# Designed miniproteins, single chains, continued (4), part 89

Each design is a single chain, and the fold is of that chain. pLDDT is the mean over its residues in the fold that is shown.

## One batch from the design tools (miniprotein)

Design m15079
Fold by ESMFold2-Fast:
Structure m15079 (fold): chain A 66 residues (1-66)
Amino acid sequence: GAVEELERALKALDEGNYQEAAKHILRAGDLGAVTTEQAIAISLLASAGDRETVKAMVEEALERAR
């Protein structure tokens, strides 16, 4: 579900795998954890390597999805 996709995104960020993190964020958006616009914005930040901002945003989305 959406929670699992957000958890996978956090793991990918910790591993430095920004491409995988972006994929999981987009899937979480498809599952309703964030808006489509937010998912796109966060995935672009992940692709740009803005790890700290992306991690904070994903953790907030994860807390709301629980």
Scores: mean pLDDT 81

Design m15080
Fold by ESMFold2-Fast:
Order: structure tokens, then sequence, then C-alpha cells
Structure m15080 (fold): chain A 77 residues (1-77)
């Protein structure tokens, strides 16, 4: 599981604008996210904030497969 998050982070690491948008979305919801640790916070999102964080990632330009995987991880499916 850690390797999957590292691969996702590596893919987005080359897209600074997308990483910044994802980091800003997480920080706006109370997480101390940075470009070096933002993927680690996916399991720390409380259920009531999952929809807001997922919507922010979609608006940041994350692809649908990534958003669907992150939502599944956050909801515990």
Amino acid sequence: MVEVFEEIAKKYRSSSDKVKAIVDALRSHGFNATEDNWWLYFRSVPPEKIDEVVEAMEKAGADQDFVDEVRRIMTGE
C-alpha cells in the first residue's frame, strides 16, 4: 500500500501545479500537508470531510481513476 501512494506521488511530483492544488485543498481542511507528504493524509480525512477533499482534488485536475482510488481508501472500502 505504501508503494502505491509513492507511485501516485511520483507521478504528480512532476506536475507542481497539480501537487500545489492538492496540498492547498488538504491544508484548507486542516491537514499539515506539503508537496513531500500530502499522500500520507488520505487516511486521516474524517468521513464528513471526504466529499469536500475529493471534490477539491477533482478540481485540481486529478484523473478520475486516482480520485476513485483515493475515495475508496478514505471510506475504507
Scores: mean pLDDT 66

Design m15081
Fold by ESMFold2-Fast:
Formats: sequence, structure tokens, C-alpha cells
Structure m15081 (fold): chain A 69 residues (1-69)
Amino acid sequence: SKIDQLLKTSPVQALHALISGEVPPSAELAELVGKALEAEGRLEDAADAYALAHKLKTGEKVTLSVEDL
């Protein structure tokens, strides 16, 4: 899939794709992106990915409704 390719070639682009909604976000995928970024020493981006993964796992329905945008 597109996200699997991005994760292997550019973990930063994979993170951006998750945040922008280019691909459906999942806690598992965000965690994998965080691990890849951490392995590359991109600690700030890795922290963002892990925060997203945690939010998706523990979050109250984080619903961006059109009315609240």
C-alpha cells in the first residue's frame, strides 16, 4: 500500500500522510512510523507519531466534525 511504501522510503512523509488524512490513521501505523523516525534520530517527529498513536488508542472519540472545524 502507499503508506507501507512511504514508511520504508520516508518515515517523515508517512507521518505527514497520517496527519493530513491521505491515509486512514491507525494507532498501529502511527507507532510503526514513530519507531522508524526514532531509528533515524528524528526524535521530534517520532514524538509526534507516538503522541498520535497514544491518542488513537486511548482517545475519547477524537471526532473532527465539519461543524467544529
Scores: mean pLDDT 72

Design m15082
Fold by ESMFold2-Fast:
Structure m15082 (fold): chain A 77 residues (1-77)
Amino acid sequence: MIEELVEEATRLAAEAVRAALEGDEAAAAEARARLREVLARLGELLATLPPEEQERIAAEAQARTEAAVRAVVAELA
């Protein structure tokens, strides 16, 4: 479940950036709204885990999201 939420959040973050760069403000806003919902659920689940696991998952999610966003920016630049 947590891994699925991290994957979904990463996908939505990349989608939001792509839509924004393409000038599709409506699609970017929709992706951001979905991302907020996923992040809220992920945060709730992470709060039930030991701090060490929270830090590991957060770092992994951050790295994956940064890589995905960078790929979109490079593709559209």
Scores: mean pLDDT 82

Design m15083
Fold by ESMFold2-Fast:
Structure m15083 (fold): chain A 61 residues (1-61)
Amino acid sequence: MEFELTITAVAPTFHEALEQIAAEVARLRAEGYEILSEELSLERLPDGRFRLTARLLVRAP
C-alpha cells in the first residue's frame, strides 16, 4: 500500500533541520517502509529558525 507522508522539522540551522528529516527517513526504512519519492521545501521563519518539510511517497511493509 502506497501513501503520502509529510515530515516537518524546525531547527536553528538548515543542517540541523536536514539531520532531523534524515533521522525520520532512516527510522521509516528501519520499520520496513520503502521511500519511493522525496520532495523537500525550505522556509526561513521570522525568528531566524528553519522549517524543512519533506513530502514522501512511501510503501508500507
Scores: mean pLDDT 85

Design m15084
Fold by ESMFold2-Fast:
Structure m15084 (fold): chain A 74 residues (1-74)
Amino acid sequence: NAMEELERKLKELEDKISELEQKANDYRTQANKLAQEGKKAKTREESIKKIADALIAVGNAVDYELERKKLLEE
């Protein structure tokens, strides 16, 4: 049944897009939290670690956003 196959593929794409959007948002939230913790850190070493972790989280958020955008443009 061709219609059932198309409905399954559409649902898979919708689920994947929603998953990527949630992951990107989660990493953005994590990055903001880590950046705030870095600003409040009492030692330079702790501040650097938190800011580095925040940058990694930003990178992950960007990667998920780009993957989501690619699916939407195809």
Scores: mean pLDDT 83

Design m15085
Fold by ESMFold2-Fast:
Formats: structure tokens, C-alpha cells, sequence
Structure m15085 (fold): chain A 69 residues (1-69)
């Protein structure tokens, strides 16, 4: 079907994605500074997936724990 999907995500989803990104930003930067290129790519991919789907606080906390280990 010919359809024009929503160009902008709903405000609630944007706010959730932003909250997830903010929680991950500092620990992700620190982990990436010490990571290999392959590890950096994997960490970015995981972080982007969590942000894109608006992951739960529990999922975000688990990933942050891995970044800080």
C-alpha cells in the first residue's frame, strides 16, 4: 500500500529514548575509550537497540553494569 509513515516518533517515545540515551551516555563513553574497534561497534549497537526500543530501566541498568565492569 502507498502510505506515508509517521516521520517523528510520538513525544512519549522520544522522551523515553532520550532518557535511555542519557543514562547510557557517560558509561558508554568510558567503556568505548578502553574498548577495541570491534568491542566499540558492539557496544554502540547494543546501546542504539536499547535507545530505539525505549528499553526498561532494568535493561538499561543491566547494560550499564556491563559497561562499568
Amino acid sequence: ASIAPQEEPPPAELARREAVARRLEAPLRAAMARASDAERAALLGEALDLIARGASDAEVAAFRARLEA
Scores: mean pLDDT 77

Design m15086
Fold by ESMFold2-Fast:
Structure m15086 (fold): chain A 100 residues (1-100)
Amino acid sequence: GEKEKELVKKMTEAVLELIKAVLQGDIEKAKKALKKLEEIAKQLLSITDDPRVKELVEETVRLAKEMVDGVISGTLSTEQLIGLGLRMIGLTLEIELLLE
């Protein structure tokens, strides 16, 4: 529905904010972007009946948490962080296509 499409757009924007913050090394902005993403994801999960959309939303949040943890711990390279970011963008695009 229209509300689901609005939330997936906001989720994509939060993913892009997270990727930008992570690549800039701004841990506090990355944490804020993750919290925003989690709040939007919870809203989308509460209104969608599509089990595939739910799975893709949950996977996007899981990868976002992995990205933030990896930046905080210093365990992920820049290339690995970019790879996680591209995967999250791909998941949000797949959700958008399923809701069309």
Scores: mean pLDDT 88

Design m15087
Fold by ESMFold2-Fast:
Structure m15087 (fold): chain A 89 residues (1-89)
Amino acid sequence: MEEYELLKIALGLAGRGEEPTSEKQRKAMELYEKEPFEGLLLRIGELELDKQNVSEEDRQKRLETMRKIVESIRKAKEAVEQRLKDLLE
């Protein structure tokens, strides 16, 4: 449960480009930096589906949606990394 909350916080902050303001948010961002995007999102997706007890058909559709989100977030991360490089150099 704690890992799930940290993963959601990390993805939210990273997706919005927000700076962590609390110790919990800072730990979430440290977790995000250590884990690949795909791993974090798939873990969140699996945990949400386990809570909802969805059918196999719905599970497959939602996992495909998660993969689309992963690809979108990967592009957003590349944009953020480029922006950070421009600011630091």
Scores: mean pLDDT 68

Design m15088
Fold by ESMFold2-Fast:
Structure m15088 (fold): chain A 68 residues (1-68)
Amino acid sequence: SKLLKENLVSKLNAGVSAEDAAREVIRESLQAGVDSSDIINATLDTALAAGLSAADFVKIFKEVKAEV
C-alpha cells in the first residue's frame, strides 16, 4: 500500500531509526489486519534504503507478528 510506505517515510523524516520505524509500521499494519505480503511489498525497499538489513527486517517482522 502507498499509505504504508508514506507512514514509514514520515517516521524516518521525524528522526525515528530505521529499525524502530519499521517495527512500528509493521505492528500497526498487522493490528489493522493488513496482509503480511502487502506490508512487506509496501515497506521493505524503503526500510533497506534507510539502512536496515534484509535479515534485520525479517527478524523484526517475525518478532512483531508473534506479539500481535
Scores: mean pLDDT 85

Design m15089
Fold by ESMFold2-Fast:
Structure m15089 (fold): chain A 84 residues (1-84)
Amino acid sequence: MKTKKESIKAATEKALELYKKALELKKKGEPQEEVDKLLAYAQGVFEGGAGKSEEEVREMALRMGWSEDQIEAMLEGLREGQEL
């Protein structure tokens, strides 16, 4: 089994690459909605690797005023991060 430290490292590295991709898409003039969904997904991957639950990340996103599309993208990222 992967240790918590190894999962956090793998999820952090993947989240950083997704953040870089989101910034590249923004510079290329992609719609802000698509950039925001990718950023939410990246955050989800990081939180999943850190062992956060769906309930914890959903509460965080609601406090931040994120859209339903952003919340859905983050939960998809969370599930992927939990598999790392």
Scores: mean pLDDT 80

Design m15090
Fold by ESMFold2-Fast:
Structure m15090 (fold): chain A 59 residues (1-59)
Amino acid sequence: SEAAIEAAARYALERYGSSPLVADLIEAIRNARDQAERLAALRRLHDVVSDPRLAALLA
């Protein structure tokens, strides 16, 4: 859901936002033009931070 994506984005930005890569991925998620682009950005975010709490927010 949009609420889950926004919660995950806030969590990632607060914990990992000092990383330009994470900040860019959050912008990619928020500015995604279609679902495939959004899912690709979410997958990359998971690969970069590998955080179980972030994974739970997206479940």
Scores: mean pLDDT 77

Design m15091
Fold by ESMFold2-Fast:
Structure m15091 (fold): chain A 79 residues (1-79)
Amino acid sequence: MEAKKKEMEELAKKLIEELRKNTELTRAGKLTLSDEQLAQLEARARELEARLKAGLDEYVIKEVAKYRGVSEEELEKAL
């Protein structure tokens, strides 16, 4: 349980870093995203950070599963 939680937290941190990096690249003109897409990335990064600080919840787990391209069940099985 503890090992799975730690691995999930690390994956969530990587997802947050990727969302923030894409935001920075867009602002630097190195990645072309619409204003709407940019706002969505910023909102998702902030929500994941806030929820991760509060602990692992269903939202964080679902977002990590989407990032890995797997279902929540598959993610838990792989950990």
Scores: mean pLDDT 75

Design m15092
Fold by ESMFold2-Fast:
Structure m15092 (fold): chain A 92 residues (1-92)
Amino acid sequence: STKEEKIEAMKKKLLELLEKSPLETERLLIQAQLAANLGKLEGKEEEGRRKAYEHLAKALGVPVEEIEELVRAGRTEEIEERVLKKIEEEKK
C-alpha cells in the first residue's frame, strides 16, 4: 500500500469511531489520535502533536500548556487516567 492509502484507511477508521461516539470527551480523544497519527504519516509530526494536545486540553478543560507540561514531565499516564475518568463520568 502507498502512504496515501495508509492515511486514507486510518482516517476512515477513526471517522467511523467518531460517528459512533456520542460522548464529547471520547470524540475529542479520537480527534487527538487522528491528528497525531496523520501528522506522523504526512511528515508533519510536530504539527500533528500540537493539534493533538489542543484536543486533549479541550477534553480536560485545561490550558494546552498544562498538557505540554505533563508530557515533558513524563506524566502521560496521568493525562490518560483523567481522560478515561471523564469518559466514564459522561457514560453515566
Scores: mean pLDDT 78

Design m15093
Fold by ESMFold2-Fast:
Structure m15093 (fold): chain A 86 residues (1-86)
Amino acid sequence: MLEERARELEEKANLDPSLKKPKAADELSALRRRGAEAGGEIELVEVEVKTQEDLDKYYEELVARMREAEAAGRKVVIVPAVRHVK
């Protein structure tokens, strides 16, 4: 199931405890949930981040992509797989 697959990918994504949850994370989660409910295809996007600013920018970028896909009538579920590097 799409929901199960998305959850598995999120569980495997591990962030350093020194990084704070991005403000856009809740918005991305809501957009992803709507996409999954509409039968969207799961797209895993992996990125490595070093700073909190990189993490925040990455999530804002994913939110923009999800909103653009939704506006175009595309059913896409983007799941972030973020790795924190030293």
Scores: mean pLDDT 68

Design m15094
Fold by ESMFold2-Fast:
Structure m15094 (fold): chain A 92 residues (1-92)
Amino acid sequence: KAEEEFEKAKKRADEFIRSYKRTAERVSQHPLGPAFKAEVDRDIKEVRDLMEKNKDKKLEASKLTNEAIDRAGERGRQAGGDLRQAYLKAQA
């Protein structure tokens, strides 16, 4: 059970990291792109550090990793909204 939860969290983390990096690349040319990339890099580091720090406690590692991904996803949604608003304001 703990092994299965850890493997699921690891797979989810890998998918999250790939998706988030692709999003940062898509907005790289926007004036706020570098700031968004810095947030993405920080969130990816948090997820990786939590998984590594707690690797010997697989159930805890899974829980902490999933929570970190959820927090990063929420921050990413907010940042994406801010980028869209900034773009629309610049076009006005």
Scores: mean pLDDT 73

Design m15095
Fold by ESMFold2-Fast:
Structure m15095 (fold): chain A 120 residues (1-120)
Amino acid sequence: LEKEAEELLKEAIKLLEEAIKKLKEFANDPSVPEEIKEMLESQIEDYEEVIKRYKEFLEKGITKKDLEKAYADLEITAEQLRTFAKYVEKVDPKVAEFLEEFAKKLEEIAEKLKKLLEKA
């Protein structure tokens, strides 16, 4: 259980790090509206905090409570990303497409975490 949980949190960290890189590219793209850039910068800060938290879970040893928190956080983040993508779709479709893809990948990790929690 703990080893599988460690692997999933490492996958989540990697996905968030890759997403931050892509969001920073959009934030530096002159074709992206300033309003959207401000929202992207806020998302980057939130994900950097989540990465820090998951790294702390890995360092101290993952508890069931940590997994429950990670599952809840990923579910909420995916829902927020889908809402944000819907808002952005009419203004910048390429940003919206990325946000939808990112949300889907977070949902996949959340589902795997849920299955581990059901076995514990």
Scores: mean pLDDT 85

Design m15096
Fold by ESMFold2-Fast:
Structure m15096 (fold): chain A 76 residues (1-76)
Amino acid sequence: SPTEEEIQAAQQQAEKLKQQAQVALDAGDLDTADRLSQEAAKIYLDLGQKIPKDIQDLNDEIGVQFLKQAVDKVVP
């Protein structure tokens, strides 16, 4: 099992990835936003912890933006 220090470091990495995913989302870089938000979620899953709601909400928003881009591509 990871040490308390390793758990804290992993959670800090997930927070940084979440922030980077938000920056990518705000820039319209959905592929980067998706990758980074999934990496943040995976850190919590690898720790055996529940994915925080803010990361879940970010993942959901990225999904909505992908759907919007898909619609805009079909009906410009």
Scores: mean pLDDT 85

Design m15097
Fold by ESMFold2-Fast:
Structure m15097 (fold): chain A 99 residues (1-99)
Amino acid sequence: SEKDKEIQEIIDKALKEEGITQEQIDEAMNSDEQPSKELEEKIKKVIEKVLKEFGIDLEEVLELAKERDEEGIEAAREALSIVQMVFTRKSLEDLTFGL
């Protein structure tokens, strides 16, 4: 629960820095329309900022996962769990990854 609170605070800070709200993300994810290019770029920046706070470089993790590196695959799973928290505000403990 403490780790989940820390992640949520980091997400809120990143959202504020990029000038977007969780409501805008929720609307984009639940809409049948594609989000604007500007909103997509801001969401990507939020994800990159949140991942960097946890020492995760998204490009490096994706490259290691392609090489079938076990450590890179586990880092990719953690990164995707954090991304799901950005989009859903669900606890990290509530997210099951690949199991």
Scores: mean pLDDT 65

Design m15098
Fold by ESMFold2-Fast:
Structure m15098 (fold): chain A 70 residues (1-70)
Amino acid sequence: DEERREAIIRSARAAIESLKAGDVTAARMAAQDLAELGETEAAQAILDAIDKGDFAGAIRVAEEVIRRAE
């Protein structure tokens, strides 16, 4: 569970960093990692925001994942 929590935080941070860098492919991969870790709803919200071009919204979802996991 602790290792899973750290993996969730790491993947969410990777999504934020990728989105800030404009690396949409890396951001999608990080969202898929979140889904595999059980954060399915948050991962889908990030992917939906990316598809709409709402990168700020995607970042907010990833930040909420980090806040909740801590």
Scores: mean pLDDT 86

Design m15099
Fold by ESMFold2-Fast:
Structure m15099 (fold): chain A 60 residues (1-60)
Amino acid sequence: MEELIEEFIEKIKNAPKSKIGSVYTAGALYLVGLYLDGKISEEEYQEGFERLKKAADEAE
């Protein structure tokens, strides 16, 4: 899980400004899928989501 979130954060940081939103959305959808499948806890989901959101906001 940790590696997946880190990969999306890195993609957000290296994405062109026009693509940041798309990369963020893809990462967020992946986290939702993992949470619904019971593969991560609610706490892990919320933490991962916050990390992705912060990375996207800072990359702008």
Scores: mean pLDDT 78

Design m15100
Fold by ESMFold2-Fast:
Structure m15100 (fold): chain A 65 residues (1-65)
Amino acid sequence: SDLEKKAAKIAEEVSRRTGLEVKLTVVDGKIAIEVDVDSVTRQVGIAILTIAVAYEEGLSVKKIL
């Protein structure tokens, strides 16, 4: 689906910018963010960056969990 293709593109860009393996999964028409970091501050920062990149790719914030 188009959402799955956008999720893959966003995951690649966020992973590139952070140097971390960030995974995005499509669940019930929404994108779920998965990242393995042991810092709450870093996890929140990655989530905010992912939302910003998704917006740049034309996704509404309502489609992000």
Scores: mean pLDDT 76

Design m15101
Fold by ESMFold2-Fast:
Structure m15101 (fold): chain A 66 residues (1-66)
Amino acid sequence: REAERAARLARGRGILEGTEGNPETGAVARSIGRTLREVGDAVEAWLAAARRGERPALPAVPLQPA
């Protein structure tokens, strides 16, 4: 178990080390993370408004034709 876990971590570390030398990969990961946070914030705001009896429009999802 520990040996398998160590091997999995070593493989993950090798992949991260390979991508860390690539600035484009880091920029893409940051863009995706930011988009996910924005979607989460919009959904949370919509749910809070719905709990207060308001009926706002569904949150706009950047990757959906809304």
Scores: mean pLDDT 60

Design m15102
Fold by ESMFold2-Fast:
Structure m15102 (fold): chain A 85 residues (1-85)
Amino acid sequence: MLNPSSLSDEQKKEVILLTAEKLRELGLLSQEEVDEIKKLIENGAPVQDVAQLFVDYVLRSLGLPVRKVSVLSGTQFALSLLNGI
């Protein structure tokens, strides 16, 4: 398992996007939500903003309360979902 603290910010963004695309295939996220995450990455947004948007979309799709997350927590959440798929 990859340690999120050992990943570069670019690698963290790639893990988040890959997880979002897999969740879209499972019907948990919409294409529009994945495209919004991809747009932030392509525009060079901070990894914190990418991680927060990803977590917000996943929590909303599950009917759970949205909350602020750290970069490491958001990246770990993405890795945990990716390993579960």
Scores: mean pLDDT 79

Design m15103
Fold by ESMFold2-Fast:
Structure m15103 (fold): chain A 92 residues (1-92)
Amino acid sequence: MEEAEKLIREAREAIEKAKKNGDVNYVSKALSYAVQLYKLGREEEAERIFREAVDLLLKIAEKNNTLDGVKDVLAARFEELGREELAERIRA
Protein backbone atom coordinates (compact mmCIF):
# COMPACT_ATOMS: atom_id res chain seq x y z
CA MET A 1 0.00 0.00 0.00
CA GLU A 2 1.08 3.63 -0.56
CA GLU A 3 1.22 4.35 3.18
CA ALA A 4 3.57 1.40 3.74
CA GLU A 5 5.96 2.62 1.02
CA LYS A 6 6.06 6.04 2.68
CA LEU A 7 6.79 4.47 6.08
CA ILE A 8 9.62 2.39 4.59
CA ARG A 9 11.18 5.47 2.99
CA GLU A 10 10.87 7.56 6.15
CA ALA A 11 12.26 4.77 8.32
CA ARG A 12 15.31 4.36 6.09
CA GLU A 13 15.93 8.11 6.11
CA ALA A 14 15.64 8.15 9.92
CA ILE A 15 18.18 5.32 10.18
CA GLU A 16 20.64 7.19 7.94
CA LYS A 17 20.26 10.36 10.01
CA ALA A 18 20.75 8.38 13.23
CA LYS A 19 23.97 6.89 11.81
CA LYS A 20 25.34 10.34 10.95
CA ASN A 21 24.17 12.28 14.02
CA GLY A 22 23.90 9.63 16.75
CA ASP A 23 20.49 11.09 17.57
CA VAL A 24 18.27 8.63 19.44
CA ASN A 25 15.15 10.49 18.25
CA TYR A 26 15.75 9.20 14.72
CA VAL A 27 16.20 5.65 16.03
CA SER A 28 12.89 5.97 17.89
CA LYS A 29 11.16 7.19 14.72
CA ALA A 30 12.53 4.25 12.71
CA LEU A 31 11.28 1.79 15.35
CA SER A 32 7.83 3.42 15.37
CA TYR A 33 7.65 3.14 11.58
CA ALA A 34 8.68 -0.52 11.79
CA VAL A 35 5.85 -1.22 14.29
CA GLN A 36 3.39 0.41 11.89
CA LEU A 37 4.75 -1.73 9.03
CA TYR A 38 4.21 -4.90 11.08
CA LYS A 39 0.59 -3.86 11.65
CA LEU A 40 0.19 -3.35 7.89
CA GLY A 41 1.51 -6.87 7.21
CA ARG A 42 4.80 -5.71 5.70
CA GLU A 43 6.79 -8.08 7.89
CA GLU A 44 9.95 -8.43 5.75
CA GLU A 45 10.53 -4.69 5.48
CA ALA A 46 9.65 -4.17 9.15
CA GLU A 47 12.15 -6.88 10.16
CA ARG A 48 15.00 -5.19 8.29
CA ILE A 49 14.20 -1.80 9.78
CA PHE A 50 13.95 -3.26 13.30
CA ARG A 51 17.34 -4.95 12.98
CA GLU A 52 19.10 -1.82 11.74
CA ALA A 53 17.42 0.40 14.33
CA VAL A 54 18.24 -2.03 17.17
CA ASP A 55 21.90 -2.09 16.12
CA LEU A 56 22.02 1.71 16.12
CA LEU A 57 20.23 1.95 19.46
CA LEU A 58 22.81 -0.38 21.05
CA LYS A 59 25.71 1.67 19.67
CA ILE A 60 24.22 4.95 20.91
CA ALA A 61 23.45 3.43 24.32
CA GLU A 62 27.09 2.32 24.65
CA LYS A 63 28.34 5.86 24.03
CA ASN A 64 25.80 7.67 26.22
CA ASN A 65 24.95 5.04 28.85
CA THR A 66 21.66 6.93 29.32
CA LEU A 67 19.32 4.86 27.12
CA ASP A 68 18.79 1.77 29.33
CA GLY A 69 15.17 2.71 30.06
CA VAL A 70 14.49 3.18 26.35
CA LYS A 71 16.14 -0.17 25.61
CA ASP A 72 13.93 -1.99 28.13
CA VAL A 73 10.73 -0.39 26.82
CA LEU A 74 11.60 -1.20 23.21
CA ALA A 75 12.56 -4.78 24.09
CA ALA A 76 9.15 -5.25 25.74
CA ARG A 77 7.45 -3.93 22.59
CA PHE A 78 9.38 -6.37 20.41
CA GLU A 79 8.32 -9.24 22.69
CA GLU A 80 4.68 -8.13 22.38
CA LEU A 81 5.07 -8.27 18.58
CA GLY A 82 6.47 -11.81 18.83
CA ARG A 83 9.99 -10.70 17.90
CA GLU A 84 11.84 -12.46 20.73
CA GLU A 85 15.20 -12.46 18.90
CA LEU A 86 15.16 -8.67 18.56
CA ALA A 87 14.10 -8.24 22.20
CA GLU A 88 17.02 -10.42 23.35
CA ARG A 89 19.41 -8.44 21.15
CA ILE A 90 18.37 -5.17 22.83
CA ARG A 91 18.61 -6.67 26.35
CA ALA A 92 21.95 -8.38 25.75
Scores: mean pLDDT 74

Design m15104
Fold by ESMFold2-Fast:
Structure m15104 (fold): chain A 59 residues (1-59)
Amino acid sequence: AIEEAERAAREALERGLKLAAEYFKISEQMGKELLFDALTAYAEGQRAIAEARAREEAA
């Protein structure tokens, strides 16, 4: 009974630690992807504006 309770408690703790690690790993990856998407959109917007201005000046 006591040995079973100790084993169950240890297994529950190990499971919780693994889930916490996976949660933080996912959160970090989501942050990186969101930042990359924002920077890419900004760069594309700046290029589109530069190209549009070049076309207007050439016309």
Scores: mean pLDDT 69

Design m15105
Fold by ESMFold2-Fast:
Structure m15105 (fold): chain A 90 residues (1-90)
Amino acid sequence: MEAEITITYRDGEVVTLTVEANSADDVFEGLYNGLENPVKVDENTVVGKGVTPRGEEATATVVKESENTVRAEYRGEDGELIAEVVAVVK
């Protein structure tokens, strides 16, 4: 199975890529494992220190929105949205 990942940056740049994933849980766990000092907020939400694909440090909030969709929001120190990642499992 595949996940289509769409990354939208603060400056309006959009990047799409495809990765191998068997479920939204696999994508969620992959993103979770990439975070420093992750804290599980609820069964579908984790917050931790992350790094955007551009190498910017941010607070990442990763949410499993549905059985096939995971969203991650990367926010700077001031709470400004730096990047948004949406993964849809096919």
Scores: mean pLDDT 81

Design m15106
Fold by ESMFold2-Fast:
Structure m15106 (fold): chain A 111 residues (1-111)
Amino acid sequence: PAPPVRIEDVEATVSGSKTVKSGEDLTVTVKARIVAPEPAKVRVTAEVFANGQLLGTAEKEVEIDGEKEVELSITVKAPKGDFTLTVLVRAETEDGAVSAPAQASIDVKVE
């Protein structure tokens, strides 16, 4: 049978310019398309990394019947020097079924 929850698509964007100052607040908006073939209560988690360091996390609990686009916003502080933001998204049902993780990346320049 199909998996009880899966992530079909992940898009990540940053507020404002992709050129920021070190220590500046940067808002990452994550949109994930989550599929649950049967009605399920799903916890969607997004983690934002740069240079192997976890910068921020967000969670949202949603009820899904078929598919739903879930939006998460995470505010992180820009590190020193140019960096790539890596966003990892996971979906987990209340009964413990976990999706394969999905990933998006954004290159950011530091002035």
Scores: mean pLDDT 81

Design m15107
Fold by ESMFold2-Fast:
Structure m15107 (fold): chain A 109 residues (1-109)
Amino acid sequence: PSSEELREGVEKGDMSLIEEVARKEIEKHAISGKHTETQIKAVVAAFSPKEQVLTGTDGTTATLVAFPEPWKLDVDVLIDLVKRITTDTDSGYIGVENAVRKVAELLRK
């Protein structure tokens, strides 16, 4: 997808193109796929300009505060946020890091 298509999608609340980019990068580095969907959803949430309400397994809710134009944040800050959301220690984070960098690059063009 083009950078303009990604930005228009984000502005309209359609994160499907960001999900597609994240999926392609994360799947390239997935060992078992066990955490792939969690990692993809975390990358999508980090780039959402809208508040995300996340529901825990115990029924508690957490509100992730949206940043206006999250793609303007430092890439390392975005990577750190995604790592904190996923809490995945077994698969590593190389696919997540590449996905965050790729999405940020496309949105900044």
Scores: mean pLDDT 66

Design m15108
Fold by ESMFold2-Fast:
Structure m15108 (fold): chain A 77 residues (1-77)
Amino acid sequence: KISLKELIEDIEKRTEEQTAVMKEKEREWVEKSMINPDEKEEMERTYHERLKMVEEQAKELKKMSIDKVEEEVKNLR
């Protein structure tokens, strides 16, 4: 049985790791955008979309974890 605290900590850790990878890719994008303006807009949109996806995934996982714990507590009664 995994505790809610451990699940939330794992989600936060994975979210931070994904965000760090995305920031490294953003640095590469900044260097490339100085060469090709056409790709700048596309990369900027992709970066924001991925950031939003990571944030949404973290929220959904936290919500699911809370719902599962509540169901287990109700079954115990």
Scores: mean pLDDT 70

Design m15109
Fold by ESMFold2-Fast:
Structure m15109 (fold): chain A 113 residues (1-113)
Amino acid sequence: MSEEESLELIEKSKELVKKKYNTNEEISLYVTTEKDPDDPEDVVGKFIAKSSSIDEKVPITKKVFDLIAKDFGVKSIEDLLPEQMPYLIGLGALIFAGEDVNFKSVEELEKKL
């Protein structure tokens, strides 16, 4: 993936979240692998969406992560390459937007953004 393609995927992800929350504020979308002691055993990280009016967190389950992991041949979020991270961020944007994330490949994910 080129830097331009990565930036386009991130921008589409931010626009999807802006549309869902009916805001024109600058949105930061990112992933953390920090675990809370109260997190279920199948939680591997969290999707985070932040702006001046938005502070939302959604757990990343192993099942959800496997949608990306299988296409890239990785075992954990920390194993993702920088060019692969925009796809995980895009998956988070779809979840924040309330979209169904039952897709078979990262190519199908890109088509939903």
Scores: mean pLDDT 78

Design m15110
Fold by ESMFold2-Fast:
Order: sequence, then C-alpha cells, then structure tokens
Structure m15110 (fold): chain A 68 residues (1-68)
Amino acid sequence: TAEEKAEKAAASKDPDEAGRYAGEGIRYLKPTDEQAEAGRLAGVEAREKGASDGEAAAVALRKVAELS
C-alpha cells in the first residue's frame, strides 16, 4: 500500500532507498499531474523546515494519498 511505502521511506536513512520506496508508492497511486505536484510542493516545504530526505518523501507521498 502507499502508506507502507511512506513508512519505509521515512524509516530509510539512505536517500536512494527512500526515493525508491516513495517512487513505488507514487506508481501505486497513479496520481494526476495536479496531485503529484501538490505532493512535490509538500515535500519541498518539509525539507525547508528541516525534514530528512526520507521524511520529506513520506510527507509528499502521504499528501498524494490524501488527495486520491
């Protein structure tokens, strides 16, 4: 599920592994371009506020799931 991928991304200390799990979650949800963009912006905002790459990826994926 998308939530399982978000949990794995947030738990990943390797940015490449976090990105892989987040990407798998996005592919599972098959978001519209608008939903995907909202997720990207949420991830950028999380990173600007000090989130790790994995935490930001999880925030982005959860935002896409919320809109789906």
Scores: mean pLDDT 79

Design m15111
Fold by ESMFold2-Fast:
Structure m15111 (fold): chain A 100 residues (1-100)
Amino acid sequence: SVADEIKEIAEEFAEELKEAVREKKSVEELRKITDEAIARIKELAEKHNVPQSVLDAIINLLRIMAQEVIEYMKKGDEEKAIEVIELGLETLHKEIERLF
């Protein structure tokens, strides 16, 4: 289902963010990872005629997660950045399940 494909992208996004945090990658690279995940979700949403409100809700959650990760990385708090990603992925799974 399109919900399962979006969940897979969300899981891949979370793993890529965790790796970027562990490797101490730049804010620019964290934003690039986020933008690439959003682009993949938009492409799937367009192909499957997903309502704009559903797409916007999912994209907003990815952006919030990325921004919180960036803020903890600026503070040098890798442990909290990872925790934000794990909690954010749980929130994404619950919202995708609610929206589809």
Scores: mean pLDDT 88

Design m15112
Fold by ESMFold2-Fast:
Structure m15112 (fold): chain A 56 residues (1-56)
Amino acid sequence: GPGADAVNAASEAGRLGSQQAMDYVGEVGGGAILGSGGKNGQSYRDFFLRQAELAR
């Protein structure tokens, strides 16, 4: 779901060295991102995908 997609995108952004993505995960918490679902999960996913793209 969207929360799981956000966690996967955060992992990819972190793997590519995005400090902003890692800081955001630390503030929000991975469990909260995974559990959010719906629109919030999708928004987190979009943020982390953008961070992964910028880290490449």
Scores: mean pLDDT 71

Design m15113
Fold by ESMFold2-Fast:
Structure m15113 (fold): chain A 62 residues (1-62)
Amino acid sequence: MSTAELRRRIRALLARAVGLSPSEHSVRELRDRALASGAATVRQVAEALGVPQATVTRLASE
């Protein structure tokens, strides 16, 4: 799986969790909203994609 594909999937999952459009919000904004509201955790996203939590944190920091 490419870094770009992983980033797209993280963005889509976070957007779905917070009820926002992935195309209109940055991955970082969607992450911050999801974590603040408890709608998703880094662990849940990592488990859904089969990647380490550190990978999700790094890619979601954009």
Scores: mean pLDDT 74

